# Designs tried in a protein design run: designed miniproteins, single chains, continued (2). Part 6

Each design is a single chain, and the fold is of that chain. pLDDT is the mean over its residues in the fold that is shown.

## One batch from the design tools (miniprotein)

Design m4178
Fold by ESMFold2-Fast:
Structure m4178 (fold): chain A 95 residues (1-95)
Amino acid sequence: SRRHIRLALFHVRQARRSLQRDPSNPSVAIDHLRRAISHLDRALQDPSLSDSQRQGIRNARQHVQTALDHVQQGDIDSAIQQLDIAIQHLQQALQ
């Protein structure tokens, strides 16, 4: 649903802020990214999504997962780049 897309976008933005503010303590960002993935999975269960919205959400989910993997490896700059791409896809899916 649009609600789950908005909640995912909120959590992605919070993760990005946390990584910029305190890159040495990624636990808050990791929690937000896991919550974002959960909301994206719930959004993908919505049968009313257009094919374009569904593809945008799948692309965003892949970038969020890749960002989470980068955070766990300590690659904070790479994680932020992936989150910026995810944010663009989620904003487009909300149009």
Scores: mean pLDDT 90

Design m4179
Fold by ESMFold2-Fast:
Structure m4179 (fold): chain A 73 residues (1-73)
Amino acid sequence: EEEEREELIEKVRQWLEALRTAGFDVDAFLEQILGTDVSELSEEEVLEKVAERIKKMQDGGHAGAARIAAELA
């Protein structure tokens, strides 16, 4: 579980870095996923919350989670 979480966090980190480098509005995207202003969160907290949110959505069979997982794969 923790090993899988760490791997997911690293993939999320790399994906978000790529989006930022490309000029995407990552903050708006993160606000949509987390439902909160990301400026209130540390970088580590953002990565952890995104990874946990994706994992919970996958466990719940959420269609959006499958789409996000495809981006991270």
Scores: mean pLDDT 67

Design m4180
Fold by ESMFold2-Fast:
Structure m4180 (fold): chain A 59 residues (1-59)
Amino acid sequence: MTQEELIKQVSADLHLPKGIINSAIKFKEDNPEADNESLSRIVGRGPATEIENALNQLF
């Protein structure tokens, strides 16, 4: 899955702006060991779980 496809799918599924999802992806790229709680600080706890699952498929 490409980063663009991931952003599009997660944005649609979570009803979040693509910019927030891009920020979470960049954070995970810079911090591969980042946990769900760290992602929650960017996107909120519910969306963070979905984004983490999607990012784990990409990385």
Scores: mean pLDDT 68

Design m4181
Fold by ESMFold2-Fast:
Structure m4181 (fold): chain A 67 residues (1-67)
Amino acid sequence: SLEEELERQEIIEANREKTAPIAEKLRDIGYVINYKLYTEKGVSLEDLSADEEEIERGKELKEKLEK
């Protein structure tokens, strides 16, 4: 029923709020890894399934972590 689906969505939303900080950190780590693979190992954007904007984000995050 619609009521059961709404209750399920409320649980999903509560779990997202609880896990969001962890998910953000994991995404940031992913950007840094992709940046290193691109610059240090010459892995292509296609092979990384990444765009140029994601590589630039990884560069910025790496520079912040090295300070």
Scores: mean pLDDT 77

Design m4182
Fold by ESMFold2-Fast:
Structure m4182 (fold): chain A 58 residues (1-58)
Amino acid sequence: SDEEIARGLEKALEVLPELGRGGALTALAEAQKALSITKNPRAIELARELIRRAQELL
């Protein structure tokens, strides 16, 4: 489950540049959900990076 969360966040980061503003809003929601569920350090770092990257598109 933590590994699945990390994989999902990695994929979201990979595709984010292609999705634009609508994708950025979805990515923010996904990252926030992941942070509420996981205590895995890698997943937390990936979620934080996803938030940072998504905010750059907004």
Scores: mean pLDDT 82

Design m4183
Fold by ESMFold2-Fast:
Structure m4183 (fold): chain A 77 residues (1-77)
Amino acid sequence: EEEKKKKELEEMEKLKEEAGKVAEEAKEKYADDPEKMKKLAEVVEEANAIISEAYKEGNSAKGAEEALKLLKEFLEE
């Protein structure tokens, strides 16, 4: 059980790092668009909430995957 949690946390860290890169890319892409920057802040807040809830459920990797998907979808706009 403890080893399973360690693997989930390691997976979460990798996905969070990737999500951070996507968020930075979105910031650069939309730096001159105040409405998109406001939406990015809201998307990041939602992503953090998803990760937090998944962590409470013991499913941190899944939460990080959902957060990454949400950020990638925003970047594709």
Scores: mean pLDDT 77

Design m4184
Fold by ESMFold2-Fast:
Structure m4184 (fold): chain A 120 residues (1-120)
Amino acid sequence: SEVDKVLELFEKAIDIIQKMAGIIVDEMEKKDTPEGEELIKLVKKKWDEIVEIYIDALLKVREEKDPEEQIKIIKEALKEIKKIFEELYEKVYPYLSEKAKEEVEKLKKEFEEIVKKIEE
């Protein structure tokens, strides 16, 4: 169904964010600085917020019977997740190595492609 396709894309979007969070945390741990430790805490806090929005959306989709409204729930959740992700990305990006910047930029492009597919 169209809902199943959108749910699969939504799951892929969350997986990409998780991969980016992992890269950021690994880079900050390697720096072993007080500022890096605070950025790790921020990443974990924002990841928890994203997961809560994701799970809440999945539960709402399960209770909803109208496919168009199910897709609307996913789109609204993804918009909120995108805002949190963009704010986090802006704050952490200056602290990343050149290699990590290249890796997270690639993942950000993949995330933006999935967002466009869901918004169609």
Scores: mean pLDDT 89

Design m4185
Fold by ESMFold2-Fast:
Structure m4185 (fold): chain A 85 residues (1-85)
Amino acid sequence: SQRQEDLDLFLDALDRAAETPLADEVQRRYAEYLSSLWRGDVESARHHLDELMGLLRRAGVPEADVERIRAYYLQRLDDVEKLLS
C-alpha cells in the first residue's frame, strides 16, 4: 500500500542518516516528534517534523524522498488533529 511504502521510505531515510555525523541529532529529533504526538501536542510535533526534514536533507536524503516523507507525516498530523477536535 502507499502508506506502507511511505513508512518504508522514512525508515530507509533514517538508516541512511544513521551512517552520517547527523545520526544522533536525527534520532533525538525523531524521539521529540514521537513524544509530542504521544502528548497530543500537534504544534510541537509539526515543529519537530520540520526540523527532522531539514536534518534528513543535510544527511543526503534526496529532496524528492524528503518531500514524500514530509507530505505523509503532515497528513498523519492532520488526521490526529481532527481526532482531538
Scores: mean pLDDT 82

Design m4186
Fold by ESMFold2-Fast:
Structure m4186 (fold): chain A 83 residues (1-83)
Amino acid sequence: MKGREVLVKGLEEAAKLASGTVKQALQDGIERAKKVTTPEEAYGLGQAALAAGESMVKYGNDDVKKAGEILKRAGEEAVKLAK
């Protein structure tokens, strides 16, 4: 499923740039994304990823902001693919 693949890849790329609790949250997100089986699940997780990415860009340090931009783009694409 394309939306799941986009979310897994985006979360993995974002997790490589993050550390501590943010990295752990992104790794938990990867495991959730791997379990996505329907377009509705991909849409919901994509929206959550988009919101989390926007928060990371606004409030994070430089590495977290860069990870947030990756996560935001992955969430936007997953939402688009699920519709």
Scores: mean pLDDT 84

Design m4187
Fold by ESMFold2-Fast:
Structure m4187 (fold): chain A 94 residues (1-94)
Amino acid sequence: MPSKAEQLLELVEETRRRVIEALEAGDVEGAKAILREMLARIQELAPDDLELQREVLRMYTRVSRLAEEGRVDEAKRELERLEERIREILERQS
């Protein structure tokens, strides 16, 4: 099976792709649901990684707010920052 870090990175990449597709379709509630699903799966995959869970929660809050305001391009940039930040956290833990 893939490593925990590989599973987390694949989850983040898949989530970013799905959220961008939802936002481009104007589906704000779908985008928020996908982000909630990612948070729940990260909690299952890394239950003791409070730093990772807190970072994901912060980014969920920022992306949801931007999406609700119709600021789609800014929401996309926040998703890119989330992916970069998660990679940074996982690299520090390896």
Scores: mean pLDDT 80

Design m4188
Fold by ESMFold2-Fast:
Structure m4188 (fold): chain A 99 residues (1-99)
Amino acid sequence: DPEILEELRRLLDLLREIIKVTEDEELRLELEEELGLLEIVLAIAKITGEIPKKSLIKVLNQIKELLKRLLEVETNPEAKKLAKKALELIDKILEKLEN
């Protein structure tokens, strides 16, 4: 689904912005690891033409939990705003993948 691939590219850009403004070092490093996994999933999808749905759902749920934790500990309003946008986008992608 080309729409899911475009939404994943938007999510990658959004996560990169969140990483730049996140003040919690441990959370930033965990987000960077999940970003790397998401980039691998996107690369596989581009090479094979098929989305690895199970792996993608797992990575998206891991990112979702990290972003929820970010909203609890982060004081930077920009980081919180970006995290909320990322969570909304993740939920939209998950609905398409799980149906």
Scores: mean pLDDT 85

Design m4189
Fold by ESMFold2-Fast:
Structure m4189 (fold): chain A 86 residues (1-86)
Amino acid sequence: ISASERAGAEAAAEAVAAPKSAAELAGGALTIIGFVVDAMYIPERHEEYARLAVEAARRALERGAADPVSRRLGEGALRAAEEALK
């Protein structure tokens, strides 16, 4: 995983945990799902992308659980990421 990809995952986790706008929340969730998609369609990097997505989704839930929409999107992203890791 590149430094840029890791920074993107951390930013996505923060955006889902503590969004400043609906667009930021949606963007963060879509970024995490993007890593799930990459894990499913780039076999040589499957484990790296799946783990990155799981870490980002878990971080988001640990830090931003109070908002129902943030929690729902974080939970959905985590389920998709955990399924991709299998």
Scores: mean pLDDT 77

Design m4190
Fold by ESMFold2-Fast:
Structure m4190 (fold): chain A 61 residues (1-61)
Amino acid sequence: EELKKEIEERAKRAADFADANWDKTIQYLKEQGREDELKILEAIREGNGDEAMKIVKEGLS
């Protein structure tokens, strides 16, 4: 059961990283020079999914 508990905890950490560590993720991407990814994440956080999609589209072109 310790193994099951560890797997569940890892899944929870991954979700927590995406949601609770939003600012840390943004800072990490900024340090890596990934401005396009930063803009996408900021747009999503502000609830502007359309803007995020446009940034992705332009980044691919």
Scores: mean pLDDT 64

Design m4191
Fold by ESMFold2-Fast:
Structure m4191 (fold): chain A 74 residues (1-74)
Amino acid sequence: AIEIKEEDLEKLQEIIKKYGYKNAEEVLREVAKYFGIKLSDVYEELKKEGLDLKELDAVGVAVIVARVYEEKKK
C-alpha cells in the first residue's frame, strides 16, 4: 500500500478541486510539479501498470504520481 503523507494528501485534494476531477492531464502536471517528478517518469509508470491517461480521473493520476515519488525515494 502507498502511504501518502497527510500534508501531501491535502495538497492533492486542493489541486483536484482547483483543476477539476475530470481534468486528469492538468492535475497530472500540477501534482508532478508539486512532488518534483518528471512527466516522462509518470508516463513510464502508467505503461508499467497498463493504464491509459484518457481513462484516469484526477484521483487516479494523483495516486500514480505519488507512487513514482515513493519509488524514487528507494
Scores: mean pLDDT 74

Design m4192
Fold by ESMFold2-Fast:
Structure m4192 (fold): chain A 100 residues (1-100)
Amino acid sequence: MKYLVTAEGKQTATSKSFTESLSSSVEVEVEEEELKRFLEELPKLIEEVEKAGYLKLKKFYYEENEDSLKLEFSLSGSFTLNGEEVNVELSGSLEVKKLK
């Protein structure tokens, strides 16, 4: 069975002197087994990023219906660049729809 996956990613960096944001989106058809494998791996990957100590999980949201699934997450951390503290946020979302 095939699913349509819409994936969105956003990165925001904010300091006293600047605010920068990058966003991207992609739409892909995937097989059910590929989707299941990805969803099983995603929580482990997020946990590995937190264990690295530079980004912390701030949001993890999962909603499943008979014909659709929605997943959202955000990670945030602080870095020092050129003597200035920069706050970084990484967010991602996946929306999955069952194909006919």
Scores: mean pLDDT 71

Design m4193
Fold by ESMFold2-Fast:
Structure m4193 (fold): chain A 67 residues (1-67)
Amino acid sequence: SLEELRKQLAEKSEKFYKYAKEIADKLGVVSKDLLTQLLVAKMTGDEEFLKLWKEIQELRKKILEAE
């Protein structure tokens, strides 16, 4: 259902942001800005992070197609 897809997107997005912060912290990037943490995480080429990002994009696509 559309609601179930939205719930999955919310859950994966929360995990994605937490993981991005973890990657930024590991690299010693001191920033309170979530967008900076996301950018740094993207630049690492971390496979799990990129996988989560792709899963989120696919969920967004499914939600748009279901509207």
Scores: mean pLDDT 76

Design m4194
Fold by ESMFold2-Fast:
Structure m4194 (fold): chain A 72 residues (1-72)
Amino acid sequence: MSEEELRRMAENAARASEEIGEDVTAALVIKEASELPREEAVRFLRTAAEEADRAGHRRLAATLRKAADEME
């Protein structure tokens, strides 16, 4: 998966958090990451956490960072 695709998915996750809530969005993002190879999953979760922080979704960002750290 490209860096551009990962960033786009992360931006979509941050936006979805406003509609369906941070907890539901985190669960969906983690599920999507579980379908990726481990190295790509960690990169995706870290990128998604950074985009969530940038959008102001601190709880989503914290949950995604923790998931990435646990996969390493």
Scores: mean pLDDT 77

Design m4195
Fold by ESMFold2-Fast:
Structure m4195 (fold): chain A 95 residues (1-95)
Amino acid sequence: SLEEIERILERLRELKKELEELLEEAKKNPDSKELLLRAIALELETIGLHLDARRLLERNRDTLPPEEIARLEAEIDALFDENRALFREIFEVLS
């Protein structure tokens, strides 16, 4: 449903904020294995949510307006790309 897709978007935004906070912690503690493992966990959650969102959009393709599907796809993809970029930056700091 649209509500499920909106919940995934909210969680992706929360994950972005958590990754931004983790990046600042990583800059202060670049030798932290624990921070790297936390970042990996958040990346795996981001990947899982992206897959779930894509499946929900496909299932709702005939029930939602095309312009709304396009908007949701763009927003999901943008948040996924932003979270992945943050993880890569964290990985560079901690590796």
Scores: mean pLDDT 87

Design m4196
Fold by ESMFold2-Fast:
Structure m4196 (fold): chain A 64 residues (1-64)
Amino acid sequence: MLSREELREQALLAVRETAAHLGLSPEETEALLAEAERLVDAAESEEEFWERMGALLDELRARA
């Protein structure tokens, strides 16, 4: 089971990879990283976190 810090690291990596794939600006990437950090902090469980994170990444890919 991942610690909260490890979850944060994995979440930020996933956001950076998605942002790079979509060609987002540094400002847009920073906004997404901030949102991912909020999701990590707000989640009461790992399952809730991954569900919300997956939805965020899916929305980004759908908009591109």
Scores: mean pLDDT 76

Design m4197
Fold by ESMFold2-Fast:
Structure m4197 (fold): chain A 85 residues (1-85)
Amino acid sequence: MSDEEILEKAFELLEKRMNPKYVDKELTEKAIEMLKSDDPEVQAEALNLLALYGSKEDFEKAKEILKTANPVQRELLKKLVESEK
């Protein structure tokens, strides 16, 4: 599976599970900045914040950042996808 496919499936799963009634702009902006980190634990926290408070536009911004993710960061996204078969 390509990096693009991993990203699409990860965000599809997050959108399917999460129905955010409330979008917190400050938290989503912070989460998007956290996704730029080289630390996969920080990126995991960022994805959790986006799932809770993010809009579709915020997920699109996250996808663009994660397209440049290195192999270690991609393993984190793959784990999210593979947890739900």
Scores: mean pLDDT 65

Design m4198
Fold by ESMFold2-Fast:
Structure m4198 (fold): chain A 71 residues (1-71)
Amino acid sequence: TIGLIQGETRSGLLNAGASQDEATAAVQSIRDLANQGASTIEIQIHAARLLADAGVPGAQELADGLEEIKS
């Protein structure tokens, strides 16, 4: 569910040292993308890239793998 993606992204960002405001902005960007009609895989790619940008281990590989599947 979109709520699960939002929650996991928030937790991952906070655990990686992001501020509460940064995590809230990231969750809002996921919500905005979903409201624009993005597919579940596009939302998952977006969330994985947010986590990768924050330095979460394995997030870049996850984003790359999801993009390969989408293609």
Scores: mean pLDDT 83

Design m4199
Fold by ESMFold2-Fast:
Structure m4199 (fold): chain A 80 residues (1-80)
Amino acid sequence: GLSVRERADRLIAEMDEVVATADTLTPEQLAARHDRLLVEADEVLARLSDPELQARLLAALARLQAAVNRKNGEAPTVIT
């Protein structure tokens, strides 16, 4: 299976793909993907010891949250 580091790298890539395609998704579809990725990220963060990779994963989560907020008409969490 994937190592924790490989899983973190894959999650970052998947989150960035969701952000890039957010305009093609309904608010419900985007929220469902966000919820799933949050659960997976929490599991990885609990096992991740690399602070730089942890920071990158948290930044990817922040970008995903900003996309969700934008889709719902809320202010973005981060400046792009």
Scores: mean pLDDT 80

Design m4200
Fold by ESMFold2-Fast:
Structure m4200 (fold): chain A 99 residues (1-99)
Amino acid sequence: LEELIEELRKAYEEGKLEEAERIYYELLELIESLPPEKRREAGLRLARERLEMQKLTETVERLVAMARLISGAPPEEVRKVLKPEEIEAGLELAEKLKK
């Protein structure tokens, strides 16, 4: 259990979202096989890890959508949705995601 949670944390820190998803499902199966008392504690811990991973995933999706809006959307739509400062920040974040 502890080792899989550590692998899950490492996977999403490294941006390996598909690997993180696989580890998450392995953790769910492992928790379901635990005794009832252990299952509750393990479930709460996984819920906290899942919440952090979900925040990261939502942030990544938001950044990708923003980069797509800047690069693919008509200039009129970009100006309507984003301020100049937000466009600059979005481009900087998109470059960090590419790395």
Scores: mean pLDDT 64

Design m4201
Fold by ESMFold2-Fast:
Structure m4201 (fold): chain A 73 residues (1-73)
Amino acid sequence: MPKPSKEEIEKRLDEFFARLRALLAAETDPAAIRRLLQLALAELDLDKERYPEAAAIIDEKKAELEAFAAAQL
């Protein structure tokens, strides 16, 4: 499979982040929020391994997601 462009990676990350933010905002159970965050961070870590050129952008999204989840807890 051809590797995605930087633009495609950024678009996918934005879509992924938007979906996760909506899911986190809808969750009322702190344990469910923590589990969703853990799964999301694991997926972002896999994306960093697949797309090292996007590592900085992925790290920014990880930090934003952790901060958003912390605000819900």
Scores: mean pLDDT 76

Design m4202
Fold by ESMFold2-Fast:
Structure m4202 (fold): chain A 110 residues (1-110)
Amino acid sequence: SDEEVEKLIDEIIKVVDDYLQGKISREEAMEKIIDLLVKIVELYRDDPEKAVEALTRIGLRAVIIATFYNDYKVANLIQSIVQTAIDGLKAGLSLEEIRKKIREVAEKEL
C-alpha cells in the first residue's frame, strides 16, 4: 500500500540519520536499509513505476541528509544502492537476487 511504503521510506531516512549521528553502526544501518528497500520493492512489485519513484525519493532524501553532515561517501553509497535496486527491478530480477546485488554493492563501499 502507498501509506505502508511512505512509512518504510521514513524509516530508511531515520536509519540514515541515526547512522550519521553515530547512534548505530554502519553494518547495522546497512542491514536495516537493505531489508526496508527490498520490502518497498516487494510491496510495489505489481507497479514498477511506483517502485522506481519511491526508490528515487529515498535516494534524494538520503543524499540531502548525508550532504548536510558532509558525508559524501554515505551519499554516494545510498545512491549506488538505490540505483542497484532500480536496475534489478527493471531487469525483472527476483527479490532475493535484488537483495544479493544491493548487499554486494554495500560491502564493496564499506
Scores: mean pLDDT 85

Design m4203
Fold by ESMFold2-Fast:
Structure m4203 (fold): chain A 93 residues (1-93)
Amino acid sequence: SEIEEIKKKLEEERVEELKENLLSIVRREKVLDEEELKKLEEELSKLKSVEEIEELAEKRNLTRQFVQAYTAVKLREIGEIIDAELEERRRKE
C-alpha cells in the first residue's frame, strides 16, 4: 500500500530526528560522561523505533530528555502541516 510506504518513511524520519534531538540535549546538559555518551550514541544507532528509544532513555535515566526531544519532533511535524496549509491558501488568493 502507498499509504503504508509513506507511513514507514515518516516513521524512519521521526526516529532519526528523535535520535539527533536526544543526543543534542544530553550533550548540552552534560548529564553523561564521555564514555557513557559514546555508549549511548552506539546503542541509539542500532534502534529503529520510537518505543525502543524510549526504553533505552528510561534505562539510562534520560526520560525528561527523551520527552523534550520527542516534543521537538512533534512541534516540527505540526509546523510542516501549518506551512503546507498557509502555502495552499496563498495560491488560492
Scores: mean pLDDT 83

Design m4204
Fold by ESMFold2-Fast:
Structure m4204 (fold): chain A 81 residues (1-81)
Amino acid sequence: MREELLREVDRAMVVLQAAVTAVAARNLGNEEARELALRAADAAAAGDFATAAEYLERAYLLMGEPELAERARRAVERAAA
C-alpha cells in the first residue's frame, strides 16, 4: 500500500510539474516551451512517462535551464519505476 501510494503520488507530481512548467513558460513568453510542457503533461496523464520525460526535458532546455531539465528527467524516471 505505502509503496503503491508513493508511486501514484510521484506520477501525479509529474503531471503537476509539467502543467506548472507550461504556465511558467507562458508567463515568460516562451510558446515553444509551453507547448512542449503541455505535451509532457498529456503524455504523463496517459501513463507514457518516457514521452513525458523527453518533452519536459526539452521544454527546460529550450528555456536555458539544463539543471532543471536534469531534475525533471530524474523525477519522471522515479515515476516510471
Scores: mean pLDDT 81

Design m4205
Fold by ESMFold2-Fast:
Structure m4205 (fold): chain A 93 residues (1-93)
Amino acid sequence: MAEKKREEGEKGVKEAYEILSEPAREAIRIGKELGLPESLFGAAYAQLEMAKDVTEGVLSGKFEPKTEEEKKIAKEALEALKLKEEGEKALAA
């Protein structure tokens, strides 16, 4: 019987989102500590939305990359998921 660790796959995708969104999240955090208006964070919020869309799209299989940058992000996320699936398969043996 195979021991499934789908949670590890979800963690890998979540880590990809955290890596993709880390610079934007840090900029927003620092700006909020400085009391800056949210209107200055438009680009950072757009980056967070892109990271969410890519990550959730990969999980649901509905992501359609349009730009070269989106394709690279999707490829890295898929490679991380494949590594987790291979790990689960090894544990099943």
Scores: mean pLDDT 62

Design m4206
Fold by ESMFold2-Fast:
Structure m4206 (fold): chain A 67 residues (1-67)
Amino acid sequence: MKAKITVLGPGAEFINKETGEVTGLPVGTVIEGKLLSYSINEQGVLVVELEDGIIEAAVDRVELTLL
């Protein structure tokens, strides 16, 4: 399944699975990729696992669309 993630506010991060590098995602960033899983942790952080990386952001600061 494909997913689209739109960054609506500050603090979104992308974690590259190959390198482990963490990069900040600017407001207005749109990422599409093959979705493996998603969850919301106890702190209200949405964790989206794609094939190439993981996106973490406060659930109120991102929009997740399933394609």
Scores: mean pLDDT 85

Design m4207
Fold by ESMFold2-Fast:
Structure m4207 (fold): chain A 113 residues (1-113)
Amino acid sequence: SLPSLEELKEKIDKMTVPEALRLIVRVALQLLGEGKSPEEIIAFIDELYNYLKEKYPDLPEEVQKLIDEAFNILKELAERYPELTPEEFQKAVREALNKVDELIKKIEEIMKK
């Protein structure tokens, strides 16, 4: 079962930015797997995105751009998924996950100091 938004925000409060992004990816995939509407998935992702930005207002500009790119990839996947065949959906999920993982790794490297 998916945790509530309040429970997810409490988890994010205890996480690093890369850990929080990985949690948000898992949540997005769970909502997609449950067949939630694109509107519901995007609204949920946007609420977690805004919370992450509120929690970390002073991140380096390069990190903020990578976070923005990761969220855009997830939202594009959510918008497109109803139009995809099962095979196209599997491919789109793999491509999105690979791109987001590369962005998270770049964030980790920048934040290592």
Scores: mean pLDDT 85

Design m4208
Fold by ESMFold2-Fast:
Structure m4208 (fold): chain A 100 residues (1-100)
Amino acid sequence: SMEEIKEEIEKIIEELKKKVLEMMENNAPVSEIMEEVDKALEKISELLLEAGVPEDEVNSLKTLFRARVRSAVESKDKEKLEEIFEELKESIKKLIERAE
């Protein structure tokens, strides 16, 4: 189940990244982009809790990622957005490794 959780989270992250980049290219409102981010973060949060990651660490990750994505989207900084998504993947790997 831990490998399945890791794979599911990675799929959610990759799908979210693709969706956010596409929405930015199509000049979607920041509010609509953030709604998609919030939906994906809700699913990721549930999976991280199932993996045994403490709620406080999940909430901290969610808050930081959300704020960073919003800033990058508002500035239309696609390069920064890609960096933020890579940082999210690394943070999640570390959190799950510590929960194992």
Scores: mean pLDDT 87

Design m4209
Fold by ESMFold2-Fast:
Structure m4209 (fold): chain A 75 residues (1-75)
Amino acid sequence: SPVLEELRKRLEEIISKIKDEKKRKELTEQVEKVIKYLEELYKAGKITEAQLREIGEEYIKHLEGLVEKLNEVEK
């Protein structure tokens, strides 16, 4: 799906901003699991392409907030 390909690329761009190599690798693995789960739901007909876009946008927002937190100095 072109929607999944675009989502994957956007998520990879966001995680590439993580300064800590170990945290970046761990989050990359989590993102890949989420993308695979969404792909399986879409292929099974459990979600529409529109729902896939909506879920993807929510996940992007979540990941952007997480990356900001990970790039902060410890408090």
Scores: mean pLDDT 80

Design m4210
Fold by ESMFold2-Fast:
Structure m4210 (fold): chain A 68 residues (1-68)
Amino acid sequence: SSIEEGIESAKDKKIPPSVAEAIGDSLLESASKEDAIKGLKLLIEVAEKAGEKEAAEVVRKQLKKVEE
């Protein structure tokens, strides 16, 4: 199925978008606003350096909502 193929494809990536989103959500739930912002910025940098544009985009949206 397309869902199973999507999950397997995501596992082959260094930073899958779903994993990046889950890490971002965890930071937003457990960390202070300042620490969450720092963590999200670092996660964006790591995703961009890895060439994981989709993961970086998901985290950028999370960061934008926190900084608003």
Scores: mean pLDDT 72

Design m4211
Fold by ESMFold2-Fast:
Order: structure tokens, then sequence, then C-alpha cells
Structure m4211 (fold): chain A 98 residues (1-98)
């Protein structure tokens, strides 16, 4: 796989994760808490953008995704956390195929 193709596929999977995660948060979480979560997700998206630009390993990207979910845990119910974890697990499987 070319470096450009790998980068495109990583961007696609990260973008899909953030889009679906924001959908879950918007539906399941109150507006004040959702605003705090969006701020956290925005900061992590900046970190992902830098890692992808620097051609970081898939393992490092996966670790950052896991760190994001841990950071969100105090703001969400166990039910919402489990939905986000299922989404994370699917994203990790796709990233490992790259």
Amino acid sequence: MSANQRRIEIIKEITNFFTQAQGIIQKEVDDATAAKIRAIMRDFLKEFTKMIANNSSIDDIIKLLQKLLDKLKPYVSDDVYNKLKELLDKTIEKLKEI
C-alpha cells in the first residue's frame, strides 16, 4: 500500500468514527454535557490530524482512540459508553486491516 493510500484510509476510518460518535452523543446526551464532549473530541481530532500528517503507526492511532474513549467515560452513562466502545472496536478492526 502506498503512503498516500494508507493516509486516506486512516482519515476515512477516523472521520467515520467521529461522525458516528457525535451522532450517538447528540441523540443520547444532554446539551451541556454534549458541548463538553464536543470540546474534548475537537482537541483529540487535532491530535489525530497531527499523527496522520506525521505518518504515525496504526498502533499509536488506536492508543489515541482508546485514550479518547477513557476521557469521555466520566461524561456518559454506561449504556452510551458501551455504544461508543462497540463503535471503537469496529473502528480498530478496520484500522488493523490497513
Scores: mean pLDDT 86

